# Designed miniproteins, single chains, continued (5): the designs that were tried, part 57

Each design is a single chain, and the fold is of that chain. pLDDT is the mean over its residues in the fold that is shown.

## One batch from the design tools (miniprotein)

Design m17962
Fold by ESMFold2-Fast:
Structure m17962 (fold): chain A 110 residues (1-110)
Amino acid sequence: SEESESASLLTGAVIYGIGAATTLLLTAKQVEALGAQGSPAVAAQLHALADQLRARADEVVEFATKAAKEGNKNSKDKELIKKLAEEVRKRAEEAEAFGAQALAQAQALL
């Protein structure tokens, strides 16, 4: 059907992407909280890192939203929908890795 397994894969990828972005926003709050415990220079550095985490979260949501719209517009293009789902998941995974690395970097500065 046009509501195929490929469409379900894209929906799942979008949900995962939004979840990853939410985790990044929580990590940004943790990074800022750690910054508040440091010197003014450390606080400024970790505030900038938290801003980078929020920007990455916004990028993940923006791409996931765009991918969902393109998938809906091209519902019969199974290969396109599959590629969109794979790209959303890849960006979400890279964002999760960046969040973990950013938190470790913040902890190392204290």
Scores: mean pLDDT 89

Design m17963
Fold by ESMFold2-Fast:
Structure m17963 (fold): chain A 66 residues (1-66)
Amino acid sequence: SLLELAKEMLRRGESEAAIRERLRQLDPSLSQAQINGIIAEAKKALRVEEMLEEVKQELERQRAEG
């Protein structure tokens, strides 16, 4: 749930500071390290997915055009 929220906020272009604030509001028992971990995992998941898609598209286009 918190990971999904962090991913959604990242998709909206929210800063890490804004995401951290929101996560603390929802679960104040989380440590800063845990919140940073959630944000890091969300960023990693989104970036890996987007990079793989982008690389695949670039390879296909470069193959076709040169």
Scores: mean pLDDT 79

Design m17964
Fold by ESMFold2-Fast:
Structure m17964 (fold): chain A 90 residues (1-90)
Amino acid sequence: MLDELLEKAKKENKMIPELRDYVIEEIKKAIEKLREIGAPEELIKALEETLEWVKENPSASLEEVLEKLYEAYKKYSPELGEEIERTRKL
């Protein structure tokens, strides 16, 4: 289902409502999980700000939403990037 939504969004060169709702729900789940594991408040705040930006910008493209998510993780979770690379090396 997600693959079908992504194909549709790419074909229309814009975010479709179903994919946008899916992304919003996934960000909410990520925030909840990060709070449970005691992640830095700065990272949680950055994701909450990204969530609000997505909600306030319904015309935002998939590319713009992904860029906002990447910037939030990149700025406050470089250690997660290193852990991912370490896991891939194994």
Scores: mean pLDDT 65

Design m17965
Fold by ESMFold2-Fast:
Structure m17965 (fold): chain A 78 residues (1-78)
Amino acid sequence: MEKLEELREAIREKLKELGIELSEEDQESLANLILTLLSGGYSLEETAEIVSQRFGLSLEKAREIVEAAREKIEELEK
């Protein structure tokens, strides 16, 4: 699905900017988690906290990843 591939790409680029190394499988899991939470009505802050806990990332880095993902999702829905 094109939207999911674009979301994965946005997350991959943000991970590179932040110096975070995740396997391709973990990157896919991260993208699916963020999409599920945001689509389920979770806020950016709530999603960032869950991502932080699940992937062992700092809350600051998790927020940047979720913000980039949300921006891409909003772009793809228009």
Scores: mean pLDDT 81

Design m17966
Fold by ESMFold2-Fast:
Structure m17966 (fold): chain A 84 residues (1-84)
Amino acid sequence: MNKALINAVKENNPDVVRIAAAVDRATGGTVEDYKQGAEEALKLGNKEVARILYLAMADEARRQGRVDEAEEWEKKAKELGYKL
């Protein structure tokens, strides 16, 4: 598990999380790392941070060829950011 990403989520600062998630993706971050981060963000009530991490999971799933999983994560990100 990426400790730096989880620590960034706990700081509850969306800009720090965006930077940490981008670095993690560039260095081979995993869907499980982002999933744990998103769960932590939701526990903190930070939907913006959770949305950023769901989009990171979608991108990583697409890189692995898991298109169906990527679309599911993109849908969850939209539900957090585009609630009707």
Scores: mean pLDDT 70

Design m17967
Fold by ESMFold2-Fast:
Structure m17967 (fold): chain A 91 residues (1-91)
Amino acid sequence: KRLEELAEKAGERTRRILLALGYPEEEAERIAREVREALLVLGEKAAEEVLKELERLEEDLSNSINVEEVRERLERLIERVLEEAERRRRE
């Protein structure tokens, strides 16, 4: 339950940040689902860490004038999470 809750929260934050950055709704929802599913593979500790990073990105986006830096950081976070989950699934 804890892992499922953390993955759900991380997915929802990912969706909100992507929408705030101007991503289409369908793309944001798809990416959020992929992140949620990846975190279920990676486990509770990884989900907690990613959620904290997403919380910082949300705050930076709200206070920062550098939207492109937040976009780049989020894209790198998503890539890292998805790649790590695929590695776990393969092994």
Scores: mean pLDDT 84

Design m17968
Fold by ESMFold2-Fast:
Structure m17968 (fold): chain A 81 residues (1-81)
Amino acid sequence: SPRDKLIEEIIELMKEIISILQEILAKETDPELRQSIQHAIEVLQQEIAYLKQNPEAFSTEELAKMKAYLEQLLEKLKKYL
């Protein structure tokens, strides 16, 4: 369904963001920034698990907004690579 495709796209975006955050973390020397990045990775992993277990927890409109936000975040993070 269009909704299932949207959830799949959101999960893939979250996974890509996690991958970039892991690359940033590998190069980061500031302890406070390292802790913040690690926390962000853990939160995203929990959000992926939640979406997989609760696919109907969000409206199609909420999912579309999540996708847009994640696309913007990914674009911003790519500047740090």
Scores: mean pLDDT 90

Design m17969
Fold by ESMFold2-Fast:
Structure m17969 (fold): chain A 75 residues (1-75)
Amino acid sequence: SSDELLQQAEELEKLAEQYREQAKQLYAEAEQLLKTGTPEAQRRARQLRLEAEILEGMADLLYGMAGYFKQLAAK
């Protein structure tokens, strides 16, 4: 039903928001590590940035799914 699709969309958007927030935290940590100027910290910062990019990709996918469910509900 339209109601069930909208509920699922809301749950997906909530999860996507959590992943975006986690990604922002990882980017902030990576930025702080890069400021230290050590090769070890720079390598760790690159790893955190890659993890953040994965979380952003997952969030984008979830937002896309939520948008699709909303479109189906509006039919």
Scores: mean pLDDT 90

Design m17970
Fold by ESMFold2-Fast:
Structure m17970 (fold): chain A 60 residues (1-60)
Amino acid sequence: SAAEVDAIVAGYEEAVANKDAAAVAAEDARLRALPPEDQQAALERRQAVEDARAAAEAAA
């Protein structure tokens, strides 16, 4: 579901921002358990969030 994809992406982003490797691995496992269509949507959204974070870090 879109809500599940959004929750997984938000959890992954927070875990990466906190440098919590165990939480990153847990959210990645949740993403891999999704149907292929939702996995693709989650990966695309995660990439967009990672790009935005990298841009913010470069500006800091």
Scores: mean pLDDT 77

Design m17971
Fold by ESMFold2-Fast:
Structure m17971 (fold): chain A 72 residues (1-72)
Amino acid sequence: MEEVKERIKKLTEELIKNIKDDTPENYQKAIELARELQKLVDEGYKDLLSEETKKIRKTIQEYVAKKRAEKA
């Protein structure tokens, strides 16, 4: 349990850094990090996600959607 919380915290921190830099390469990293968070949700750890982590995850999905719209 604590190990999972620590993983979530690290993922959240890395997501924030990638979003902050605002570069195309960082957006790709953010997509992969969001995928890892989604995996934790699928594994049943949804309730362990902090409010901050949930918001960051939504922000990443919005960035991905925006990039998608520009691309196609």
Scores: mean pLDDT 73

Design m17972
Fold by ESMFold2-Fast:
Structure m17972 (fold): chain A 60 residues (1-60)
Amino acid sequence: SKEKARLEIIRNMLEIAREAGRFVLEENPDLPADLQAHIRASIERTEKEIEELKKKIENL
């Protein structure tokens, strides 16, 4: 369905964003602690959104 394809694209975009955030943390260990905390919080939020999207896709 178009809706399933749309949600899969959004999921893939979120997975790319999560990996980009992880990469930034791994390659830049000297980032200020506050910025590291913001990036980690963003990654955690993105992971939760990915899990919710997976559940929605499975139910379509």
Scores: mean pLDDT 88

Design m17973
Fold by ESMFold2-Fast:
Structure m17973 (fold): chain A 80 residues (1-80)
Amino acid sequence: NVKEAEEVIKSNIQKINELIEKAQNENLTEEEKQNIIKQLRKHLNNIRENLPLVTNEELKQEAEKTAEEATSIIQQLESS
């Protein structure tokens, strides 16, 4: 169902953006960083699973951009 896939992607984009905002806190503990990484990976997987079902090109581009930003944040948190 294309509409359900689009709603899943929109929801996961919102969750990733919330987590990216939390990741900007320089006072995060190692446990908090690991939790953010785990949640980002979960939401990225949900986007990857639903992306092939989406035909809306604008939403697809937004999802791909969000996935790139989330991947960058994961790498930064793992390196700190």
Scores: mean pLDDT 85

Design m17974
Fold by ESMFold2-Fast:
Structure m17974 (fold): chain A 107 residues (1-107)
Amino acid sequence: EKAREVAEELIAKGDEYAAKRKEDPSSWGKAAGYYEAAAYLLEKYGLDKKEALEAEINAGVAQIAAYLDGTTHYVPIYRYEALAEGYERLGELEKAEEYRKKAEELR
């Protein structure tokens, strides 16, 4: 479906903005937005659960980086919890535990 082509394009855009992270603080937020849109399309149309989860994880990583590079340096606890859940669903248990610990430290 056309939705898969759009999702692939959105992932490519997310990767492009993530690569610019050292030069432009706004690039993290843009990357997160593109990855979130890709995850939404992949999930809504049932195209690929693993690819949708990977896009959600990439969105979360980019969003956390955007908060840390931003003026407030505040990261909402739910962002770390969402990453932990995403990694657990992918079978990446060590990374899931790392992000659970970060969320717990902020409680």
Scores: mean pLDDT 73

Design m17975
Fold by ESMFold2-Fast:
Structure m17975 (fold): chain A 60 residues (1-60)
Amino acid sequence: GPLEKGLEGIAKSSEEHRKLLREIGETLRAIGDSVQRGIEAARARGISPLEALREYALGK
């Protein structure tokens, strides 16, 4: 019926929304991991995280 068709539409939109949120979450996690690794590398080198970010931004 009309209600069932409406629910199917919502379910499809929800599925597409969940996929997008998963992809966004994956990207944000990857960014977070990269930042965390950069901080740890800076600490291991005895430099500030800002100095490490400068090196990363300059592609060195």
Scores: mean pLDDT 73

Design m17976
Fold by ESMFold2-Fast:
Structure m17976 (fold): chain A 76 residues (1-76)
Amino acid sequence: TKVPEEALRALEEGREAAEKGDSERAAEAFRRGAELASDNPGVKALAEQAAKAAEKGDTERAALLAEAAIRLARSP
């Protein structure tokens, strides 16, 4: 995959923040992850959706979308 390690770390940071209910930190981390994953449109799209969910305060949905993005990014 073309997803750099920094993108994966950003997505994991966002997921942890979302699980703790920190929507602002989660949104920032997901937006950073989406930018770093620009060469993988699937991961970028999921990260952008996770950021939007976090911005709406839907941290549970944001965490699920982040898990999907991380799984896709780690897929061979």
Scores: mean pLDDT 85

Design m17977
Fold by ESMFold2-Fast:
Structure m17977 (fold): chain A 87 residues (1-87)
Amino acid sequence: MLVGRGFVRFYDKKVDKEVFDQKVLEALDRLEEAARAGQPSATETLEANGQKVTVSVEAPTGEEALELIEELRRRLEQGVYSVVRHE
């Protein structure tokens, strides 16, 4: 069963992902604060150079959202833009 996911969505295939790497990390910081405040599912929209990216976390609890965010941070260092948890 799907219990949670975190992902970065690029709407244009020509997006310079390196331009968004720092903005994505800052969005994850805001999603972490939202999870700690009792909002385990949230989306941040990022725009640069006319290109759009969304960062989303969907989880049933704040603790699971924080785990997904930390795993997504580690995966971003490897060029991977998603994490999915199954039960």
Scores: mean pLDDT 75

Design m17978
Fold by ESMFold2-Fast:
Structure m17978 (fold): chain A 75 residues (1-75)
Amino acid sequence: MEKYTVTEADGSVREVEADPEMTVREFKEKHKLSGGTLVTGEDGSIVAITGDALRHEGDMPIREAMERSKKGGQS
């Protein structure tokens, strides 16, 4: 289990504990996250829960999505 910081689109912040092997989509559903939510890992990696992120990383473990985000932050 790892701790993640969830920042909702409305600015609400909460900490959750989750299995890093859980997919991004499962994480979104389990924690009832809305679109536009940011999930921050303990190492400072950030995953944005958007339609685009779910298309590319929806079936990826959240740990792997966090690793991927470290390389793909380019606009």
Scores: mean pLDDT 72

Design m17979
Fold by ESMFold2-Fast:
Structure m17979 (fold): chain A 66 residues (1-66)
Amino acid sequence: MEEIDELVRGMIDSTKEKSAELLKSQPEDEDKVKKLLEDGKQKADELKRELLEKKRREEELLEKLE
């Protein structure tokens, strides 16, 4: 759980950092920054779901190997 959460947080933090840089250089493009943050959150959520599904499949394989 923590491993997946750490990856997701890394993506969100990276997106926030990039959006902050954009705001600093182009404050007029607030809409672009907002969209970048929204896209980042959506991708982070998708990645989290994908990783959880993959972990579930691995768990099933491990259970069968027992």
Scores: mean pLDDT 71

Design m17980
Fold by ESMFold2-Fast:
Structure m17980 (fold): chain A 86 residues (1-86)
Amino acid sequence: MKEEFLRLVEEAERTASRDELLEILTKAYQKILDEEDKKVIEELTKALKEGKGYEEIKELQEKASEIIAKVKEEEILEALYEELKK
């Protein structure tokens, strides 16, 4: 998952991958409960909308990838729990 996110950020500068990355960030933002984690996602989203290059957003990208990985893990656990409930 971290590798996939890193790939999307690298491509975001050059292609429609930017829209895909922004959608992922927006969905993750809605599921994040920690206010500091939300700020990281907001800052990365703002930088991408402003057209910041990969080199300029590396630190935010790494922090955001860790947050997104955590959110995706929680989604997988929630989906498994719903399956077990049947």
Scores: mean pLDDT 63

Design m17981
Fold by ESMFold2-Fast:
Structure m17981 (fold): chain A 68 residues (1-68)
Amino acid sequence: NALAWAQLGKIYEENNQPDLAIEAYKEALKLDPNNTDLLNKLRYLVNNSTVLTNEQKEELLEFINSHS
C-alpha cells in the first residue's frame, strides 16, 4: 500500500531519520509512480538534505527521473 509507505516516511521524518524517510517514500512512489506529492517531496529532500552524500543524491535524482 503506497499510502502506508508514505505514512512511514512521515514518521521517519518526524523522528529525524531522513535516510529511512527517503527509502519509505521511494517505496511509496514505486507503488504509485504518478503521485506528484511524493515526487515533489523527494525532490525537496534531495535539494535540502544535509545528511545525504553526493552519491545518494545522484541515485535519488535518477530514481525520480525514472518515475516522473
Scores: mean pLDDT 77

Design m17982
Fold by ESMFold2-Fast:
Structure m17982 (fold): chain A 80 residues (1-80)
Amino acid sequence: SLEEQRARLAAQVDAAIKMIENSLKLLGENEELKALKKDLEALREQIRQATTMSELTALGQKAVDVMNKAYKKILELYKK
């Protein structure tokens, strides 16, 4: 259960990082997206090291918040 939740969360974070990388390639350099990518990379390492379900839950909530900010920013850039 812990390992299944870790793997699922890690996959979601990795997908979000890839989405930001693809957006940076298409839209060019953006400091906010680069910062959000760095935040997700840091969260990925914390997820890998987490030893309890409560730690994974807290990291999952932080990851969702960062991913939502990234999605909103990507949509804003696509409207330009």
Scores: mean pLDDT 86

Design m17983
Fold by ESMFold2-Fast:
Structure m17983 (fold): chain A 95 residues (1-95)
Amino acid sequence: SVEELIKQLESDDFLVVAEAALLLGMTKDPRAIEPLTERLEKERNPYVRNALFSGLELLMDLPEAVEAFRRLSQSKDPIVARQAKEMLAVVERRK
């Protein structure tokens, strides 16, 4: 369930977090957006960060996910901010 996958994002096992992030993206459930965004804002492991971004990218059909990317583009972490801005630029090019 989505609730169980959200709980797995709190795991100390980085492989569990990465798998949960991708599976949450595949659900297309908007309940996944805030938990993925909150974990991404504090994530320092580049492997997990990439999985979290991929999960959110799978949800970008939802306007709430686009807003999450806009929030992440203002992140104090320059790597997170840059990746979010690059993903938003791809969406803008589809106009």
Scores: mean pLDDT 83

Design m17984
Fold by ESMFold2-Fast:
Structure m17984 (fold): chain A 58 residues (1-58)
Amino acid sequence: SAAQAAVDAEEAELRAQYDKLLENFSKTLTPEQIEKVKAAMDAHLAGTRARLEAEAAA
């Protein structure tokens, strides 16, 4: 659907931005901190997708 395509496009854009941020952070943060940042980013993306999917199902 158009809504699903929009969600996928938004997720792809956020992932690209997060990848750039991680590259910058990897120069200053420890591996442990980077893993926490990755986990937080993945949780945020998953939560956003789940919310949008629930909205579409309603």
Scores: mean pLDDT 78

Design m17985
Fold by ESMFold2-Fast:
Structure m17985 (fold): chain A 81 residues (1-81)
Amino acid sequence: MVDIDLTRLNGYQGTATVTGDELPAGTYTVTGPSSTSNWLLTNVTTGERYFLLDTGVPGEYRVINLTTGKEVLARVNVTTV
């Protein structure tokens, strides 16, 4: 399981910090959801993109690598600024 700390700036933009071995650790940009409770993460170093899908469990998301199709479970902590 991956831990993601996500900071929302205006509901549609943000920054995320990823910790763990299942995704590259580091800083990601967060772009707005195409639908409610879904987010797009882009790794600032590699440019790889990941889709965050709400599982229906509070704070729990499925993280899908958009290049490989691999999925991991993440705990997401959301801070609104």
Scores: mean pLDDT 74

Design m17986
Fold by ESMFold2-Fast:
Structure m17986 (fold): chain A 94 residues (1-94)
Amino acid sequence: SAEELEKVLKELSELSKKAAEAIENGDIETALKILEEMRELVEKYLPEMVPEVEELIKKVADPSTSKEEKLKALDDLGARIALRLLEEIDALKA
């Protein structure tokens, strides 16, 4: 339902914010745990985007990737996930 997807969008937004906070603090273990929770939600609602989430997890886990690059990758993916969910919500309301 549109209401279910709106709740998923909010939950993914909150998880993305928590992941960004963990990355900013250098708490990569917590960031990776949060990204796995995001992956599970994405697998259920947007399974085609799972490979992009897995690539983000690899970048965040990579000690050679800068904090700025990790945060940019998270922000870029978060925007694409939000757009896809909004498209699905709009289709259900049409």
Scores: mean pLDDT 87

Design m17987
Fold by ESMFold2-Fast:
Structure m17987 (fold): chain A 79 residues (1-79)
Amino acid sequence: MIARIVAGILLISTAETDEELERGIRLLEEAVLELARTDPSKLTDEEIERIAEIIRSQGYDKAAERFRELARRAVKEAE
């Protein structure tokens, strides 16, 4: 799980083409959706904000925003 989240974040942050960006978004979306279905308590609003802040603090602002969007959508879909 964590490995796919990290891979998605890195690919989004380093993407030079639309194809690379789309792949990063897909990896992140798949990982977050799987986490939401497996353990939705790990993706509370508080946890989403905490993780997004960590991503942003590492300099990956765009990936942090994508993570928030995908995580909130995944939680809503799982519930």
Scores: mean pLDDT 77

Design m17988
Fold by ESMFold2-Fast:
Structure m17988 (fold): chain A 85 residues (1-85)
Amino acid sequence: LDDLENKTVEEILKLVEEGKITPEEAASLLISRLRNQPSEEDRRALIKMIKKLIEEGKEVLAQQILDGARKAGILTDEEVEEILE
């Protein structure tokens, strides 16, 4: 959706909190955006969302998202290790 692609990171995270989109959908959107347009702000946003999933005890989902970002070349193995700590 164009609206989601043009929203700020905070608005995307708020939509997840409101249940309008799932954390998986938000992560897929951010990964897609980062593959097409590299952005450090979007990368930090993705990392913060993944950390929230870990804090909520959804570690399996967080790991799947991290693997997706790593395969896309968005995150390095070192960054993934830092996030999981």
Scores: mean pLDDT 74

Design m17989
Fold by ESMFold2-Fast:
Formats: structure tokens, C-alpha cells, sequence
Structure m17989 (fold): chain A 60 residues (1-60)
């Protein structure tokens, strides 16, 4: 129960941090480099969210 709420909160934090990092990359890097770094961040974010989603599903 409390674990589920904590995991859902962590998922939200991951989304917020992901958006923040994407904004920083878009403002600091040329478009070609930004696209490369965004792809890497998207992959990392997807892997972390998939892990959290598995934990949430196992607790439910």
C-alpha cells in the first residue's frame, strides 16, 4: 500500500526530471546533438519507468 504510493510518486518524479533535462538539452545543444542526447535520455527514462512499472504491478 505505502510502497505503491511511493512507487507512483517516484514515477512522477522521473517524468518531471525527464522533462527538465530535455528542456536543458534543447536550450544548450545544437539541434543535431540535442536529438542524439534526447534519444539517450528517452531510452534511459523508459528503462527506469519500465522497472518502476514492474514493481508497481508486482505490488498490486
Amino acid sequence: EDELLHLEFLRRILDVEHQRRKAEILSTLPPDEAARELARLDKEHAEQKAYIDKLIESVK
Scores: mean pLDDT 81

Design m17990
Fold by ESMFold2-Fast:
Structure m17990 (fold): chain A 79 residues (1-79)
Amino acid sequence: MEIAEIAERALRQLEAAIAQLREMGASEEELAPLRELEERLREVVERARRGDPEAERRLLEVTGEASRLAQAIADRLKA
C-alpha cells in the first residue's frame, strides 16, 4: 500500500475519532489540539502524494500523538 493511501486512511480515522469524542461531550477547546494534528496529517498526505521519503516517519509521529491525545480526552470524559 502506498504511504499516501495509509495517510489518507489515518486522516479519515482521526476525523471519525474527533466526531465520536464530540458526540461523547468533548468541547471544541478539548478538541483543538486534535484539529491541529488533523491539519498536520493533511500536510503528511500531500507530502506522501509528492513522494517525500520523510512522509512515513512523519505519519507515525502524527498518528502516535493523535492516538495518545484522543485516549486522554476519552479518559477525561469517563471521569
Scores: mean pLDDT 85

Design m17991
Fold by ESMFold2-Fast:
Formats: sequence, C-alpha cells, structure tokens
Structure m17991 (fold): chain A 101 residues (1-101)
Amino acid sequence: TKLAELARLLDQHVETVLALKKQSEYDPIGAIEKLIEELKNLSAWLKSLGEYHMAELAERTAQKIKEMLEQNLPVAEILKLVEEYLARLHTAYLMERADQE
C-alpha cells in the first residue's frame, strides 16, 4: 500500500536522523550538513509521493537549520529543533494514517 511505502521511507529517515545525532557528538558541523541534505532529499521523495504537507515540513526544517548554522547558533539549539521536527513529522504521519479508509 502507499501508506506502507510511506512508513518504510519515514522509518529509514528517522534511523538516518538518529545516526546523524550520534555523529554530532564528535563531528557536529559535518553531521548537521548531512542532516540538511537528508531533509532536502526526504522532501523531494515525499513530493514524488504526493505528501506535500510532510515535504514542506522537511524543507522548512532544512532551511531553518541552514539559517541557524549561518548565525553560528549552538549545536544543542539545532538538535532541539530536530527533535521538535521529528515529533511534528510523527504527528503528520499519524494524521495521514487516520485518513486511510
């Protein structure tokens, strides 16, 4: 089902984000740069699946992280935004799942 494919995509994305959070403990800038690219790639895939709301959430988060890096904000503040993003992404997925008949 389309929902099952979406679930697999989001599971893989969450695993990648959690791995990058671990990388940020020893390579914070490299991890955050990879996170921005991961969010941009997810947004493109979500758009191809017609999941425009989740795609925009990922794209907007990538842009905010990019701006925070340019402003030299603390890595901890960027990671807090990432945790808030993951919670919002999970909520969006649950809403999509509830809309399936």
Scores: mean pLDDT 86

Design m17992
Fold by ESMFold2-Fast:
Structure m17992 (fold): chain A 74 residues (1-74)
Amino acid sequence: MLEEKARRVALLYQEAREQGAEAELVISEEDGKVVVRLVATKDGVDTVLYEVVLDDEEELTRFLLLVQEYLREL
């Protein structure tokens, strides 16, 4: 399940960049959870493409490593 979320984020990140958008992962802590949002910016418009809620910083570390791995394979 974590792998599926990471792969989805990587694919959406790549698609956004191919469409000429700037893509960024925005990380915040909300209600004791780690929230990761994929934000795409194009022509001054920001769009949240995907949101992932993670249990803790250990899961965040694993998630980011998986996203990085999938991005290298694309």
Scores: mean pLDDT 84

Design m17993
Fold by ESMFold2-Fast:
Structure m17993 (fold): chain A 80 residues (1-80)
Amino acid sequence: MVLSLEEIIKKLEELIKKAEEEKDVNERKKIIMEALGIIQEGMKQYYSQGKEKLEEFVKKIEPLVKKLDEIAKKVQEELE
């Protein structure tokens, strides 16, 4: 199903908050993987709509991607 940019941003923000609040490393990893899946589907969707739409999408999600990278780094540091 086609997600709007606003729906993607809202879902990513909700997943980031959930990941930041989650104390279990394995559960945080699952949340990060879910968020990455949403980003991948969004990239695929907006790529099909043209370069300008893809660039707008990438620009809008950039701060959320940076937050996910920070959480992913912490998860990696907690893993043996």
Scores: mean pLDDT 80

Design m17994
Fold by ESMFold2-Fast:
Structure m17994 (fold): chain A 104 residues (1-104)
Amino acid sequence: SAAREEEERRKRLLEIGKGLLVALYRKAELENKPLHSKEEIREILKTTSKMSDEEIEELFEILEDEEKAREFIERAIRLLEEFYEETGNPVLKRAAELLKEILK
């Protein structure tokens, strides 16, 4: 029970993290700011998240597709709102609001 709940929480946090990364990348493109190269992002993701090469390539495909990027960010917003309902942590609500602003 507890181990399963911890694993589900870890998966939720990973999906939220991916959505935040997609949102920040999209915001940087819209603001015409310098971005890290795909190779630099790949190395960061491998080092910090232990994502497979296949998972990283799927994430880059999402980053390049406006509709998929939007859906991924919307999923992260829903997960943040659900996590807020469970915990009452105002940081989660604020994060969801910031992601909603990026989608405008």
Scores: mean pLDDT 74

Design m17995
Fold by ESMFold2-Fast:
Structure m17995 (fold): chain A 108 residues (1-108)
Amino acid sequence: SLEELLERGRKFFKDFVGDFMGIPVDSLSDEQANVIFELLLVGAGKERIKELVELALNGESVENLIIRFAEEEGLLDRAEVRELIRRVGPMDTASLVTERLLLRQAKE
């Protein structure tokens, strides 16, 4: 199923980021790992993923990771991200941000 594929992908992602980037990912929360994994799945660049992992390891909140990504990619501003998190929560907000990136990439 898609859910089983996503769960296996999340585990693979933690191993991949640890091995590929040389970063100790075991200290990432499941929510931080899930957000960064969704961004990786939609083709966010390696440098952006590395920056987000480093911020998360330095104690950055899931909300601030989503805000930083959305602002730097020109997808949503800080106020728009905060309103989405208030309405649908951080994980569904990350999915909406990743959908916007995917739609932009499909037009290129």
Scores: mean pLDDT 71

Design m17996
Fold by ESMFold2-Fast:
Formats: sequence, C-alpha cells, structure tokens
Structure m17996 (fold): chain A 70 residues (1-70)
Amino acid sequence: MTLEEVRAFLERELEPALEELADDPLKRELLRKVAEGNLLKAEKKLADSLDAEEQALLDEIQRLRAELEA
C-alpha cells in the first residue's frame, strides 16, 4: 500500500462512507472493522521504515486507527 493509495482511500472512500453511514451504526461499525484491519496490516508493514514518505504514511495510519477506535 502506497501513501497515495491510503490518501485516496481516506479522502474518497472511508471518510465519505463513514459520514454517509453516521445514522446507521451497524453498517458504520462493519465499515470501521474492515478499515481497521486494512490499516493495521499496512501499519505492521511500514513499522520499520526510515523513508520520510513512508513514515508520514505510518503516522497517518496510526492517527486514523485511533479515530476509528474512538
């Protein structure tokens, strides 16, 4: 997963979908679980990266996972 792919997922798919499902807690929870699984997998893959772009991606993934858990 690249930084561009994660950014596209967040801005174009995840955030709009979560907002659209704000009044449907069951579907929102299912979407959150799928997103959390994908983000956790990406986080593990990038954990040891020293590349600045990949580190920015890791930080973004960690922030989103924290927001999904809240």
Scores: mean pLDDT 65

